# Ledger of designs, part 58: designed miniproteins, single chains, continued (3)

Each design is a single chain, and the fold is of that chain. pLDDT is the mean over its residues in the fold that is shown.

## One batch from the design tools (miniprotein)

Design m9999
Fold by ESMFold2-Fast:
Structure m9999 (fold): chain A 87 residues (1-87)
Amino acid sequence: NVLQAQADALEAAVPDLPPSAQEAARLGAEGFREGARLYETSEDAVKATGAALRGIGYGVQALLEASKVDPEGAKKLAEALKEAGAK
């Protein structure tokens, strides 16, 4: 699913990100995974949406921090997230 794919893309990028972006990327992946879990289990759509939005916020933070140090790495992450979002 889309949220799980976004989480996987962020986690896969962590080793290649600058340290300043790694924590945000991990938090973003956590948000997307929690969102995916909540949607999959149908527990709470509002909580699932909140978790997904948290994933987006931290994902953007990771991209912004990465772009200050490694613009090409940030571009690759953005492309991976776009591809995951299309699934």
Scores: mean pLDDT 79

Design m10000
Fold by ESMFold2-Fast:
Structure m10000 (fold): chain A 77 residues (1-77)
Amino acid sequence: ATEDEAIDTHIKMLEEMYEKYGEGYYEFHVSLSLRPAADYQPTESDLVYLERLKELAEEKGEMRLAQAAEEKIAEIR
């Protein structure tokens, strides 16, 4: 529950940044890329987050960012 709320908040923040600032898509892309591998075990919540980021990217027409999200999902699966 609380984790889902945190994911919702982060996604809304990225949406607002994208709409308000032209560099919002940069932060969106960076959030996909900055997952540390060493001490990080992907969870089901992480997959949900990435799938929602992919949907957001597709909705905003950022097809390369959507592809990057899909590739990250494939790495985790």
Scores: mean pLDDT 62

Design m10001
Fold by ESMFold2-Fast:
Structure m10001 (fold): chain A 76 residues (1-76)
Amino acid sequence: MEEEGYLGGSELSQRGSEELQQRSEELERQGQEQLRQNRVEGEQLLRQSEELRQQSQRLQERSELYRRRSEELRRE
């Protein structure tokens, strides 16, 4: 079915990144709503959202590195 080789590793990292982005957006919306009612809880949720966003970005960068390394190895 899906390839689980060299390119599969990159795709798995990208999918993980997308899931973390969706969770980050969900927490951001929840944080904004809570911020109106309780600043402390809202700020906490926004921080968690930002952390997930940063993790998502790191996974995307890793996915890109895997693809570039795969291409470089073909040249070598």
Scores: mean pLDDT 74

Design m10002
Fold by ESMFold2-Fast:
Structure m10002 (fold): chain A 96 residues (1-96)
Amino acid sequence: MSEEEVKKKIDELIGEIRTLIDELAKNPDDQEVRERLDKAIEELKTLALNSKSPEVKKYAIDQLIELAAYALEKGLFDVAKRLVDAANEIQKKLEE
């Protein structure tokens, strides 16, 4: 998979995560939305971790932090923590 293809998939996952945050903000107890959100965050994290490009990792970190801020604005503190935790895992690999 090219760096360009990885960035495109990350952008698609960012859009999905943002939509799921909006859905969860309306229905915080929706377990199906929570499971889909966790899966999308994990897929984005995995794509970034498996990329050999530091630029892709940095992009993913920046986007996860922006999504965490968005989740905080919606009152979804647990979701924001999950997004920050994912960003921190990518950051640790970037420092290796």
Scores: mean pLDDT 86

Design m10003
Fold by ESMFold2-Fast:
Structure m10003 (fold): chain A 80 residues (1-80)
Amino acid sequence: SIELDEDEIKELEERVKPIEDLINTEYDKDPVGTLRRAAEELEKLAEEYEKQGKDEIAEALREQARALLKEAERKEKEAE
């Protein structure tokens, strides 16, 4: 259903928003720690969607988590 897809998108946006807010508020103070924490929260959210059978959403969230971890590792090495 089109309405169901819109509700799923809205729910995903609402669940991701606290992670985006975390990055926007904490990043300048602790870039590496903030990116790692955001990645951990994305992985937890991905596991929840996977348990619901939403494998495509779960994989997209895990891909974002991996990207954030890769950026955190890069910034940690650049901090020398």
Scores: mean pLDDT 79

Design m10004
Fold by ESMFold2-Fast:
Structure m10004 (fold): chain A 65 residues (1-65)
Amino acid sequence: SMMEEAAALLLMAASAEGVKLEVVKLGKDSITVKVDKDKESQKKIEEYAKKIAKEFGLKKVTIVT
């Protein structure tokens, strides 16, 4: 599904940046991911999340710590 593809891209981006990321929830048009309580890691993932949400037409990617 598009959600699984978007999640896979986000996981790949996190891996490339050395950020540990877990997919917590896949919705119909939203994804929730968990990252460590590190501000720098959160900022990196926020930027990728915005790009992926735009490309796949997702309402939102939610980041929790």
Scores: mean pLDDT 82

Design m10005
Fold by ESMFold2-Fast:
Structure m10005 (fold): chain A 105 residues (1-105)
Amino acid sequence: PVLELTEEQRELMEKLVEALKPAAEIERENPGEGRKEVAEILRKIAEELEETHPKLAEKLREQAEKIEKGEISFLEAAGEIRRVLLEETTTLTPEQRADLERAMA
């Protein structure tokens, strides 16, 4: 099924993409070499989101640590961040959530 984003989800995603552009550029120019700088960018974004989206902020900090240690790429981190963003911002009824989980299993 096509996942239709709400206006708030779209705006948050666009804001996140813009905030992550410097990190994506560092990774594009020198893959793996700017890990510390990329991690610092993710931590700053997490600090800004901590009050409004605490789960997303925690995931950003987790991914920043893994990038800094060289355990994952920025691209892998971006995928996980997007997943958590959608999960934290999606409001479903218990029945809709169960149906979605069953369909995705």
Scores: mean pLDDT 71

Design m10006
Fold by ESMFold2-Fast:
Structure m10006 (fold): chain A 67 residues (1-67)
Amino acid sequence: MDPVVKAVGLHEIEELRERAEELREKGIEEADQALKLLDQATVHLEQGDVETASALVKEAKELIEKA
């Protein structure tokens, strides 16, 4: 796996986690689901499964945007 692709992906996940944590503090249920998806995305990205990680990140983004 390209180290730059992994680093960029992890950075994006961290930014989304911060947004989801803020939404969770506001009592938004979608934030808990988004955080779970981001945890799964991190595991897949660490394993080099970029396709699955990208799909999970996209789903988490959609949940955060709906909130």
Scores: mean pLDDT 80

Design m10007
Fold by ESMFold2-Fast:
Structure m10007 (fold): chain A 109 residues (1-109)
Amino acid sequence: MNVTTHQTSAHSWLQIDEDTKTIQLVTRDHPDEAAAREDLARIAETLRRLGFPEAVIEAVRRLADAVTQEAAEAVRAAFEAAGYRFVFHVSYRTPAGELVHFSTNAPAA
C-alpha cells in the first residue's frame, strides 16, 4: 500500500492511499468552529502543494468558510471527479457547548 499521511496540525491530517485512490480528511476535537475553519484552510493549502485540481481546493476552501453537510458533500464530489474516494470527519463545539459532527456518508453499494 502507498499510504501517505500529512499532519497539518495536532487536530488535522490528510491520509492518501494511492493504491485504493482513497483520501481521508480528518479535523476533529476543535474548541469552536473558527478553529475547525482555520485547520480546513491549512488543509486546502496542503492539497494545493500536493497538486490536487483547483476544483478540489475551491471546495475545501468553501467548507472552511462555512462548515455544512452541503459543503462537505461538494468536497466529496470534487474528489470523486478527480478519481478519489473521499472520507471526511470534522468535529467542533458550538458557542452553546454542543458537539457538531460532519462525516461524508459512504455511498450505498
Scores: mean pLDDT 79

Design m10008
Fold by ESMFold2-Fast:
Structure m10008 (fold): chain A 102 residues (1-102)
Amino acid sequence: NRIDELLDELRELLAQLPRDVQLELGRKMLEGIEAGADVAIEKKLSPEKARLLMDIGGAAGILGKDARAIVEEAVKLSLEELEKLAIELLEEAIRYVRELRA
């Protein structure tokens, strides 16, 4: 699963950052995941869509984006569109974390 591969890569990269940076980005990621979960519950979405919204929220959180606004707009998307958005945001988050290490 491409999303699981990207999530694993992101977690490995985050673990290599200084502790203070890792904690701050981890907090932002968790806040984004929570926003995705909350919206999925509110909209009574399928577990599959809920998981994608959580992944989207987490990546958006790391990037310093408005995760809540992004996941609320994403509710309208199909599963395929959600998977594409999750991949795009996770790839952007991975690039961002790599740049923080450079």
Scores: mean pLDDT 90

Design m10009
Fold by ESMFold2-Fast:
Structure m10009 (fold): chain A 107 residues (1-107)
Amino acid sequence: MLKEEIRELIEELKKKGVDKEEILKIADAYAVGRLLGLPEEVREEVIKALKEERFDKAEELVKEAVPEPFSPEEAKRRQEEYNELSEEILRLLGLEKEVEEEKAASE
């Protein structure tokens, strides 16, 4: 499951002493890449670029791999899955308070 992959990635990055803000960015980009249906080879290259702080290269790899737009229904489904994953990432990083503040601001 993608949630398990993200949890393992976050734990690996924490073990390496990566800052929480950088872990959030890397985990978010990984989730987006998986939801865009990037091939495993491209995902590995994106993760490698993110671990090396080569964010421009990671963005270029994603853009080259996803040339066609999704159907509206597929885009909505992937957006809903991303929202669930985003909440899980924030929970795993202990940033749940920021999610509560964002939800309060939306009221």
Scores: mean pLDDT 67

Design m10010
Fold by ESMFold2-Fast:
Structure m10010 (fold): chain A 100 residues (1-100)
Amino acid sequence: SEEWEKKIEEYKEWIKKSSAEEIIEALRAADEEERAIILKALFLVAEERGRPTPSSLAAGIVAGDAEAEALAEAIARELLERAPGDEEGMIEALIERLVA
């Protein structure tokens, strides 16, 4: 939908300017639909930057807490490994990591 695409673009710009802690807090606070949008935006940022390693993605968007950095790296790793068509499976796996 047009609203979905617009939100993804807004989150891409937000992710580029946000810390890992801010991204993680947004994911934890989001419902399933909003979480899917944020994760899709994060994947698109990774693709736009030529499929960066988890460490390079974390370094590009992160300053601060070691736990937040580790989780951002784990998210980036899962996103780089999973195809976009498997967004639901990716979201479920990442939710498990966020609540563990």
Scores: mean pLDDT 58

Design m10011
Fold by ESMFold2-Fast:
Structure m10011 (fold): chain A 96 residues (1-96)
Amino acid sequence: MKEEEELQKIEEELKEKAEKRLEEIEKEVEELIKKGKYEEALLLLEAEIALLRMRINVLSKDPSPRNQLERKQLEEQLEKLEKLIEEVKKKIEEEK
């Protein structure tokens, strides 16, 4: 009972943390795009994706329930960042 409640709280905290970080990245990318710094926006997104992939790899080595929950949230964040990269690339092509 207490362990299940603890895992639920961890899942909520990890989700909120991931969503907040994604919002911060999206805001920074939007500001860079507004300034015409598309290359810097791509570098920021690529750096975040590389960091997430490395962290997911590390978490995959420990089968603990906490690490499984964190890995799931990071994988969802990774998919959203990959979509943002495609949107930024499209904007670069349109501005040529």
Scores: mean pLDDT 79

Design m10012
Fold by ESMFold2-Fast:
Structure m10012 (fold): chain A 90 residues (1-90)
Amino acid sequence: MSEEEKKTREKIIDAARKLIFKKGVENTSIEDIAKAAGVSKSTIYKHFKSKEELVKAARERYKKDIDAFNEMIKRAKEWQELYEKEVPEP
């Protein structure tokens, strides 16, 4: 795959993720995603066999972002708890 094809695929996934988050899967068409990504509908079908495959890719990307954020919050709380338990005595 060319670098341009990889960038196009990422653009499609990002556009799908944003639209699905904003208005849901049922209200997001392949045509809406194509317009948002700046590609043709046929270009989307070259990268994804179906709307369902694209939705899966977008949800997986979104879940990964949420999981990363939740891990960050968890680590921040663990760090705070450690500092509350450690009283620096002279």
Scores: mean pLDDT 74

Design m10013
Fold by ESMFold2-Fast:
Structure m10013 (fold): chain A 64 residues (1-64)
Amino acid sequence: MEEIRFVPTPLGGALLEREAGIPRGAELTVRLDRATGTAVLEAGDIRVEMSVEAAEGLVRDLGE
């Protein structure tokens, strides 16, 4: 399983706070399971399951 850790940009953090209640400046952990095509986004007590494609897009758009 591939693991990506990042802190979103200020604008990305604001979007995540609005859409998912993730606090601004929180470190995000994305775990990619390429064998199943599923990924998990973790931030504090928040856990969101998504496709690997969606997770890669999110890291691209919200990280640097």
Scores: mean pLDDT 75

Design m10014
Fold by ESMFold2-Fast:
Structure m10014 (fold): chain A 65 residues (1-65)
Amino acid sequence: MNEERVKKSKELMEKNPELAELNREIAEELRRIGDGFQEGLEEGKRKGLSNEEQFKLGLEKAREA
């Protein structure tokens, strides 16, 4: 399933270079948000916080990204 989606995305990007550029920008922003979330989770683990508190810290860091 994901493989078909990847193939369709590649075809759309080849036919529309502007879409490829937008997709890269979106992917980069999502990556920054994801990295922030992971940093929050790791910091929460180091501080010995509960799983729920780790998740909250992750969301806080993701929103700052």
Scores: mean pLDDT 74

Design m10015
Fold by ESMFold2-Fast:
Structure m10015 (fold): chain A 85 residues (1-85)
Amino acid sequence: SAAIEAAYARARAELDFLRALGEGKIAVPVSLEERIARIRALIAELRALIASTPNPPQELLDLLRQLEAALALLEETLAGLKALQ
């Protein structure tokens, strides 16, 4: 499905962004909160697509899990930093 392929490509790009940010390879963007909101929306879209897709590819399931874990780690890290300020 073209919709699944497009969603997969977006999810991969967002995962690469979250990993690069978490590893300190890129500076924190001023639009971080807006991007986090878009990533949450993408995760919801991917979950809906997977739920409606017969025999979803394992690579898509693994990517969703990795994206969710990376976002959760970032949100936990940001919450921890706010608690120290």
Scores: mean pLDDT 80

Design m10016
Fold by ESMFold2-Fast:
Structure m10016 (fold): chain A 85 residues (1-85)
Amino acid sequence: SMMAEEAKKKAYELLSPVVSDESAEAAAEGAGKAIEESKENPEKGIGLGETAKKQGEDLKDVDPKASEALKELGEYLIKLAEEVK
C-alpha cells in the first residue's frame, strides 16, 4: 500500500544518518510490514511505534541523535497505524 511504502521511506530517512545502512533497511522493512498489517490489527503498527519510542528513551544519554530519530519514528508509526484502520 502507499502508506506502507511511505512508512518504509520515512524509517530509512530518519535512521540512515544514525545507524548502519543494514539496520536502517531492516527498520524500513519492519515499519512497512507493521503498517500494512495495521489495516487488520492496528496494534501491530502501534506496538512497533511504542517499541521505537522506548528504544529512543533508552538511548537518550548514549546517542541523543539516534534517540531523537527513534522517538520521531515511533510517533510517526503510531499516528499512521491509527489512520490506516
Scores: mean pLDDT 85

Design m10017
Fold by ESMFold2-Fast:
Structure m10017 (fold): chain A 64 residues (1-64)
Amino acid sequence: LSEEILEEIHEALALMWVGILKATNLKLSDEEIEEWAERLRKSGASEEIIEEFVERVKELNKEL
């Protein structure tokens, strides 16, 4: 499997998770955000995808 396809899959999963949090009005703690970031890292997601995920969730937390 190409790195490009893996990156797209990780990006889609991160975006889907953020969407679920927004739809359910669930506010994650900083510790929970770090736990999910670590899981993404272990799955082989790039640091760019991980940083974007963390930023999106933190921005969502400000809105909730």
Scores: mean pLDDT 74

Design m10018
Fold by ESMFold2-Fast:
Parts: C-alpha cells; structure tokens; sequence
Structure m10018 (fold): chain A 77 residues (1-77)
C-alpha cells in the first residue's frame, strides 16, 4: 500500500522533472488513484506546475505559508 502510494508520487514527480504540467484530467486521475489506495490528496500549485501528493496539513505548515488545495476535503481521520 505505501509502496503503491510512493509509486504514484514518483509518477507526479517524473512529470514535473520532464517539464510536463499536469492537466486537469491528469490531476483527477492521480487523485482517484490515491483515493483507491485509501489516501487523502493535496494539490500543490507552484510556479505554474501542479503536484498531487498525500502530504499532511502539518507537513504543509512546515513550508511556512505555502498555499495548497485539498481536493478530497480535510485530512482529519
């Protein structure tokens, strides 16, 4: 399960490293894959690039004021 989550995260990172911005459809597909793995997702928007990850709100706060969008609602389970 954790390995599968890391695999999805790696795919998002590879897209960014190749200079390929995620389309709205790709973001939705990554969100669905994380949900199938039982994970909540966060969409990060940085410099015209979008990333989909399972980062917790607490981890996000460590980035000192970065803005993130939660696509599946608040992670408070």
Amino acid sequence: DEQAVNEVISEVILKALNGEPLSDEEVERFIKRFKELGEETVVLEAGGMRFVTTATPEEIELLNGRKFQLENGPVRK
Scores: mean pLDDT 63

Design m10019
Fold by ESMFold2-Fast:
Structure m10019 (fold): chain A 64 residues (1-64)
Amino acid sequence: NVEKAKEYVKKGELDKAIELAHESAEKGDLRGAAEVYEELAKAGVPGAKNGAKALREADRKRQE
């Protein structure tokens, strides 16, 4: 659940947030996974901004 993953980011449970983001991406929710990585990037996680961008581009291309 993307919303639960975002709550984990706010609580500092970054590993749990990353795990839920991966599960969302595996289920095809690339947009939701990208949103979680955007919150991780705001929390200062290295590479999360690039990860969010990659997931957004993948979602955009899949919709076309």
Scores: mean pLDDT 80

Design m10020
Fold by ESMFold2-Fast:
Structure m10020 (fold): chain A 78 residues (1-78)
Amino acid sequence: SLLDIVKKLKEDTLKEADQLVKEGKYKKAVLLLEIAIGLLRIARAVEIKIGNEKDAKKIDELIKELEKKLKEVKAKMK
């Protein structure tokens, strides 16, 4: 399902972002997180359009987790 695909994308993105942060590659981690957030927003919009509000809400929670990580990474760059 689309939900399963974006769940895996979120998990893979968080794992890769953590590794990039560990290596001091903050700008690359930010770009990776922003791309993933964009893709999940598209997936959420698709679920809304087809009337799958339950999965759209679950995708919204995944977006919030990625946005929280993005904020944390950006804070470390200051």
Scores: mean pLDDT 89

Design m10021
Fold by ESMFold2-Fast:
Formats: C-alpha cells, structure tokens, sequence
Structure m10021 (fold): chain A 76 residues (1-76)
C-alpha cells in the first residue's frame, strides 16, 4: 500500500540522515511525502527533509521542500 511504502521510504530517509547523507535523506523523505500526503508519516518525513536540508546548508533545496510541503498539505 502507499502508506506502507511511505513508511519504508521514511526509514530509508532516517538511515541516510544517520549516515550523514543529507541529500539521500531529503530525496527519500520527499518520496515518502508524495506517496501518501494524508498519512501521519507526512509530518515526520517533512520534518526530516527540512532538518537534512538545513544540515546540508542547501538554501535552494530548503525552499523547494517548503514549497512541496505547502502544496501537498493543501491536498489534505
């Protein structure tokens, strides 16, 4: 199911974050958010994506993540 797949993507994002791979953490978290934007996984994935982009110092990616959060949150 999309919800179960989103959970698996969030776990991959968490693992990438623990490894210091912030780019992969952002990518997996964004995939999780897009797959099931109405789930509780969305909020955790969004927080992880923002935190990872901040750790990477990637202001452009942070802006893109914030825009995607706003867009997907409006779908609920």
Amino acid sequence: SPAEEAKKLLEKAKEAYKEGDYDKAVEYALEAMRLDPDSPVFAEAARLAVTAALKAGDDKKLAEIQAEIARLSGAA
Scores: mean pLDDT 83

Design m10022
Fold by ESMFold2-Fast:
Structure m10022 (fold): chain A 120 residues (1-120)
Amino acid sequence: SKLEEILKELQLKAQELHDLLIKLSITSSMEDLDSAERTLEEYLELVEELISLLSPEDAAKARKLLAEFRQTMESLLEQTRRAIAAGNKEEAQKKAIEMAKALSDFTQDIESIVQEQLSK
């Protein structure tokens, strides 16, 4: 199904973003932060496409989770950017790891919603 196809693309993009966030935690470079931010935008586009294929009830649930995830990631990205600018590698590493965890948790929540819809 189209839903399964997009879920697979989302999972691959989540892995790409996760790897970039882990790299960012090691390098604390502005270049790696900018790469992670661009890949996050691509990931969020896939989430929006996936939500468009869900039932209205599941779409509403997914949009609420997405709003919370966007807010968390925007906050952590800004904190990471400030830490890098200040030369605070320890704080940048900590925030990059927190972003990787938030990504993994959110991706699992979206996967659960999709799997429930596919089981019907």
Scores: mean pLDDT 91

Design m10023
Fold by ESMFold2-Fast:
Structure m10023 (fold): chain A 64 residues (1-64)
Amino acid sequence: MVEAATRAVEAVRAGRPPPREDVEAVAKYSGLSPEQAANGLRAAAELGLDGEGALRLMQLQGKG
């Protein structure tokens, strides 16, 4: 999960679309929709969080 979050955050920070598989994996793990996970990953990238930090942030905001 950290690897999926890391790849997605790095893609967003580089101005690239995050891989759909990574967004979906993070969404499922955090109890979020893919759209909510994509928004969370964008917020994490803005905050300068790494993949682990992004995952923690989304778990605090998610239903799971």
Scores: mean pLDDT 78

Design m10024
Fold by ESMFold2-Fast:
Structure m10024 (fold): chain A 56 residues (1-56)
Amino acid sequence: GAAIEKLKRENGMTDEDIANLAALAKAVGPAVLAQLLQRESGMSPAEARAAAEELS
């Protein structure tokens, strides 16, 4: 979806990086993944939540 495409475009993430984040989402859940994306990528809370939900 749009949040994953934004991650690839704005944060330079590859399809492999997205697959790794999807695996992480399954391990830690979308709420924890959203916090990690916010800290790691400098995403807003809303953007991190949208991406984490699309990856879950």
Scores: mean pLDDT 80

Design m10025
Fold by ESMFold2-Fast:
Order: C-alpha cells, then sequence, then structure tokens
Structure m10025 (fold): chain A 90 residues (1-90)
C-alpha cells in the first residue's frame, strides 16, 4: 500500500541516519579506546539493518519502522556521549 511504501521510505531514512551516527560514533569510540560503546553502536546498527530487512520480507512495516527509529535514537545518544568523552580527554 502507499502507507507501507511511505513507512518503508521513512525506515530507510532513519536507518541511513542510524548508520551515519554509528560510523561517526565508532570512530570517536576508537579514538578514546571505548570498546564497549563501539560494540554497542555496531550491535545497534546490525539490529537496525535486520529490522529493515524483516520489514521488507514479512510486510510488518510498522514494527520495522519502530525498531529502526529506536536504533537511530540509541546511536544518536551513544555518539553524543562519545563526543562528550572525547572533548573531556582533549
Amino acid sequence: SSDDQKSLQLAQQYYDQAKENAEKGIKVAEEIGDEKTKKELEDNLKEAQQALQDGLTTGNVGLSLGKVMGSYGRNKELLEEAEKKLKEKK
């Protein structure tokens, strides 16, 4: 349906942002030696990718969107915390 297509597009947009935040956060976590934050960002990104794929495969687009949005929010918070730690060390 058109609503499912819009939700999939929105899920893709949130996934793209989650990926960008994860990539930035991983780089910062590596700079500060925060292996826990790096792993959490990697795991959250994998969860977002799986959720997007599940939405495409099962047609449960609403659940997919919700999970991807959650991963975006978590990765954004982790990136902000990692950047704060980096500033405190420099």
Scores: mean pLDDT 85

Design m10026
Fold by ESMFold2-Fast:
Structure m10026 (fold): chain A 81 residues (1-81)
Amino acid sequence: SVRDRLRALFDSWLASLERDLRQNPQTSREEAEAAARAVVDTVVALARDEYPDLPESELAELRREFEAAARAMIDRVMAER
């Protein structure tokens, strides 16, 4: 489904961000949160451009899901420092 493709894309980019954060332990929480917001915003923008028929309500649900996953990843990485 479109939602599963967007989840797969987000998961891939989030995994890349996690690797970058682990390689750069000096990155602040604020910088990590800004980078995560950029990832979420980019995936959401791409979804609007590629899937214009996707309901805004579904896109909003995906955005909330992505924001929660990004927050959990940042919390995990910061706790492991």
Scores: mean pLDDT 88

Design m10027
Fold by ESMFold2-Fast:
Structure m10027 (fold): chain A 64 residues (1-64)
Amino acid sequence: MTADEALEVAERVGPRVDRLLATKPELGSLARGRLGDVWLESQRQGLSAEETTRRLLEELDRLE
């Protein structure tokens, strides 16, 4: 994944993370760990920015 693709993922996922932490700040450490695991697995598999974004959003949906 390029730096530009990583920025695209961050721009799409960031607002959802901010909303979760504004609503449930106690989940911050758990969310950080789970989103980090999804990100690392996506990098390991060589997934696209779109697929990485989808998986991160699905993880956030499970935490909400």
Scores: mean pLDDT 81

Design m10028
Fold by ESMFold2-Fast:
Structure m10028 (fold): chain A 92 residues (1-92)
Amino acid sequence: SMMEELKRLAKEILKKIEEAKEKKEPVDFQRTHRAEQLLTEIMRLVDKKNDEESRELVRQIMRAMQELLKEGVGISDEVLDLLEKILELLKG
């Protein structure tokens, strides 16, 4: 189901964010901006579906990303790829 896949992708993103913290991923401002754009679009689609479970999963990702950025750690390509997969899942 869409919800099971969303949960799987959310878990993988949170794992990749933790790995980025551990390895101190370099900050790339273009990747950071892209991640923010993707999360904004994901949040819009989740709000449109009015599904509280999906909304809470996306909020968890947003909180983890905000914490990562506050610590001066960058967003990896792997996190961007997973965010893109969530966006495509929510679009169709």
Scores: mean pLDDT 84

Design m10029
Fold by ESMFold2-Fast:
Structure m10029 (fold): chain A 59 residues (1-59)
Amino acid sequence: SEIEKVREELREQIFEVSAATMDYILALVQGKLTDEQIAEVQKLTQKELELFRKLQELR
């Protein structure tokens, strides 16, 4: 169904966003995370939260 297809697409996007944050883990561990990198992580986190909200709206 259309709902199932949208649900799968949202899950795929969540995985993509999660993978994108991995690059910042190394900088975080080294204590070198810049203000710009923090802002980028915040944007990725916000995007992931929005995707979770959309997934919940599908019940």
Scores: mean pLDDT 78

Design m10030
Fold by ESMFold2-Fast:
Structure m10030 (fold): chain A 82 residues (1-82)
Amino acid sequence: ADALVARARALAEEARALAERYLAGEISEEEFRAEMERLAAELGAIVRELVAAGATEAAMEVVRLAREALAPLREALEARLS
């Protein structure tokens, strides 16, 4: 469980760095969305592994990390739908 949470924290840090690069104009919106969707899929896989192992508290921690890390993508999608 701890190793999966540590992996999720590393993925969340990648998402933060990606958001910073996007805000700095270093990557396109299409590249940003594609990479963030990849990170979301990897975080989702970790959540599924933790749930299957009965590690509910660790799974909830990863869900929280994913929600925070993916907030910039979600904000961009919500703005597009408005």
Scores: mean pLDDT 78

Design m10031
Fold by ESMFold2-Fast:
Structure m10031 (fold): chain A 88 residues (1-88)
Amino acid sequence: SIEELYKKLLELLEKMKKELEKTDPEMAKQYGQMIKELEQLYELYKQGKVSEEQFLQGLKYAAQIAKQQAIKLGRYDYAEEFEKLIKE
């Protein structure tokens, strides 16, 4: 379901953020911003202010950005997990 996709994406973003806090605090802050934006989008979706299609597009966009950042950091393990979410 779309809510399962949202939960999986948040879990991956939080895990990446936590790992980056010690090695790249600026990148960790960027992941924190993505998390906040997704949480705001989810609240709008729950209130019926954003359609399921718009919410899904927001999730896929965030996963694509996170994938590109993970590749840049050499974290191909995370990049593969984000790619799986994009394909769902």
Scores: mean pLDDT 86

Design m10032
Fold by ESMFold2-Fast:
Structure m10032 (fold): chain A 70 residues (1-70)
Amino acid sequence: MLEEVEELLREALRDEERMGELAREAAERGTPEISASARAALAAFERGNITSAKLSLVAGLTEAELEKRK
């Protein structure tokens, strides 16, 4: 569920180590749209760009929710 993935992201944002773990779980468990965005964010996180990773995940969740609403 989008709501569940958002909860995981909020929890991850409190702890960078936890963020990496939860981003990985979101990428594997989310919808195709969320998984694609989360995977891109996880790749950015692995390259050491934590801020970019957070923004990518949030953007992906927002876009997926808008598409679901349509």
Scores: mean pLDDT 55

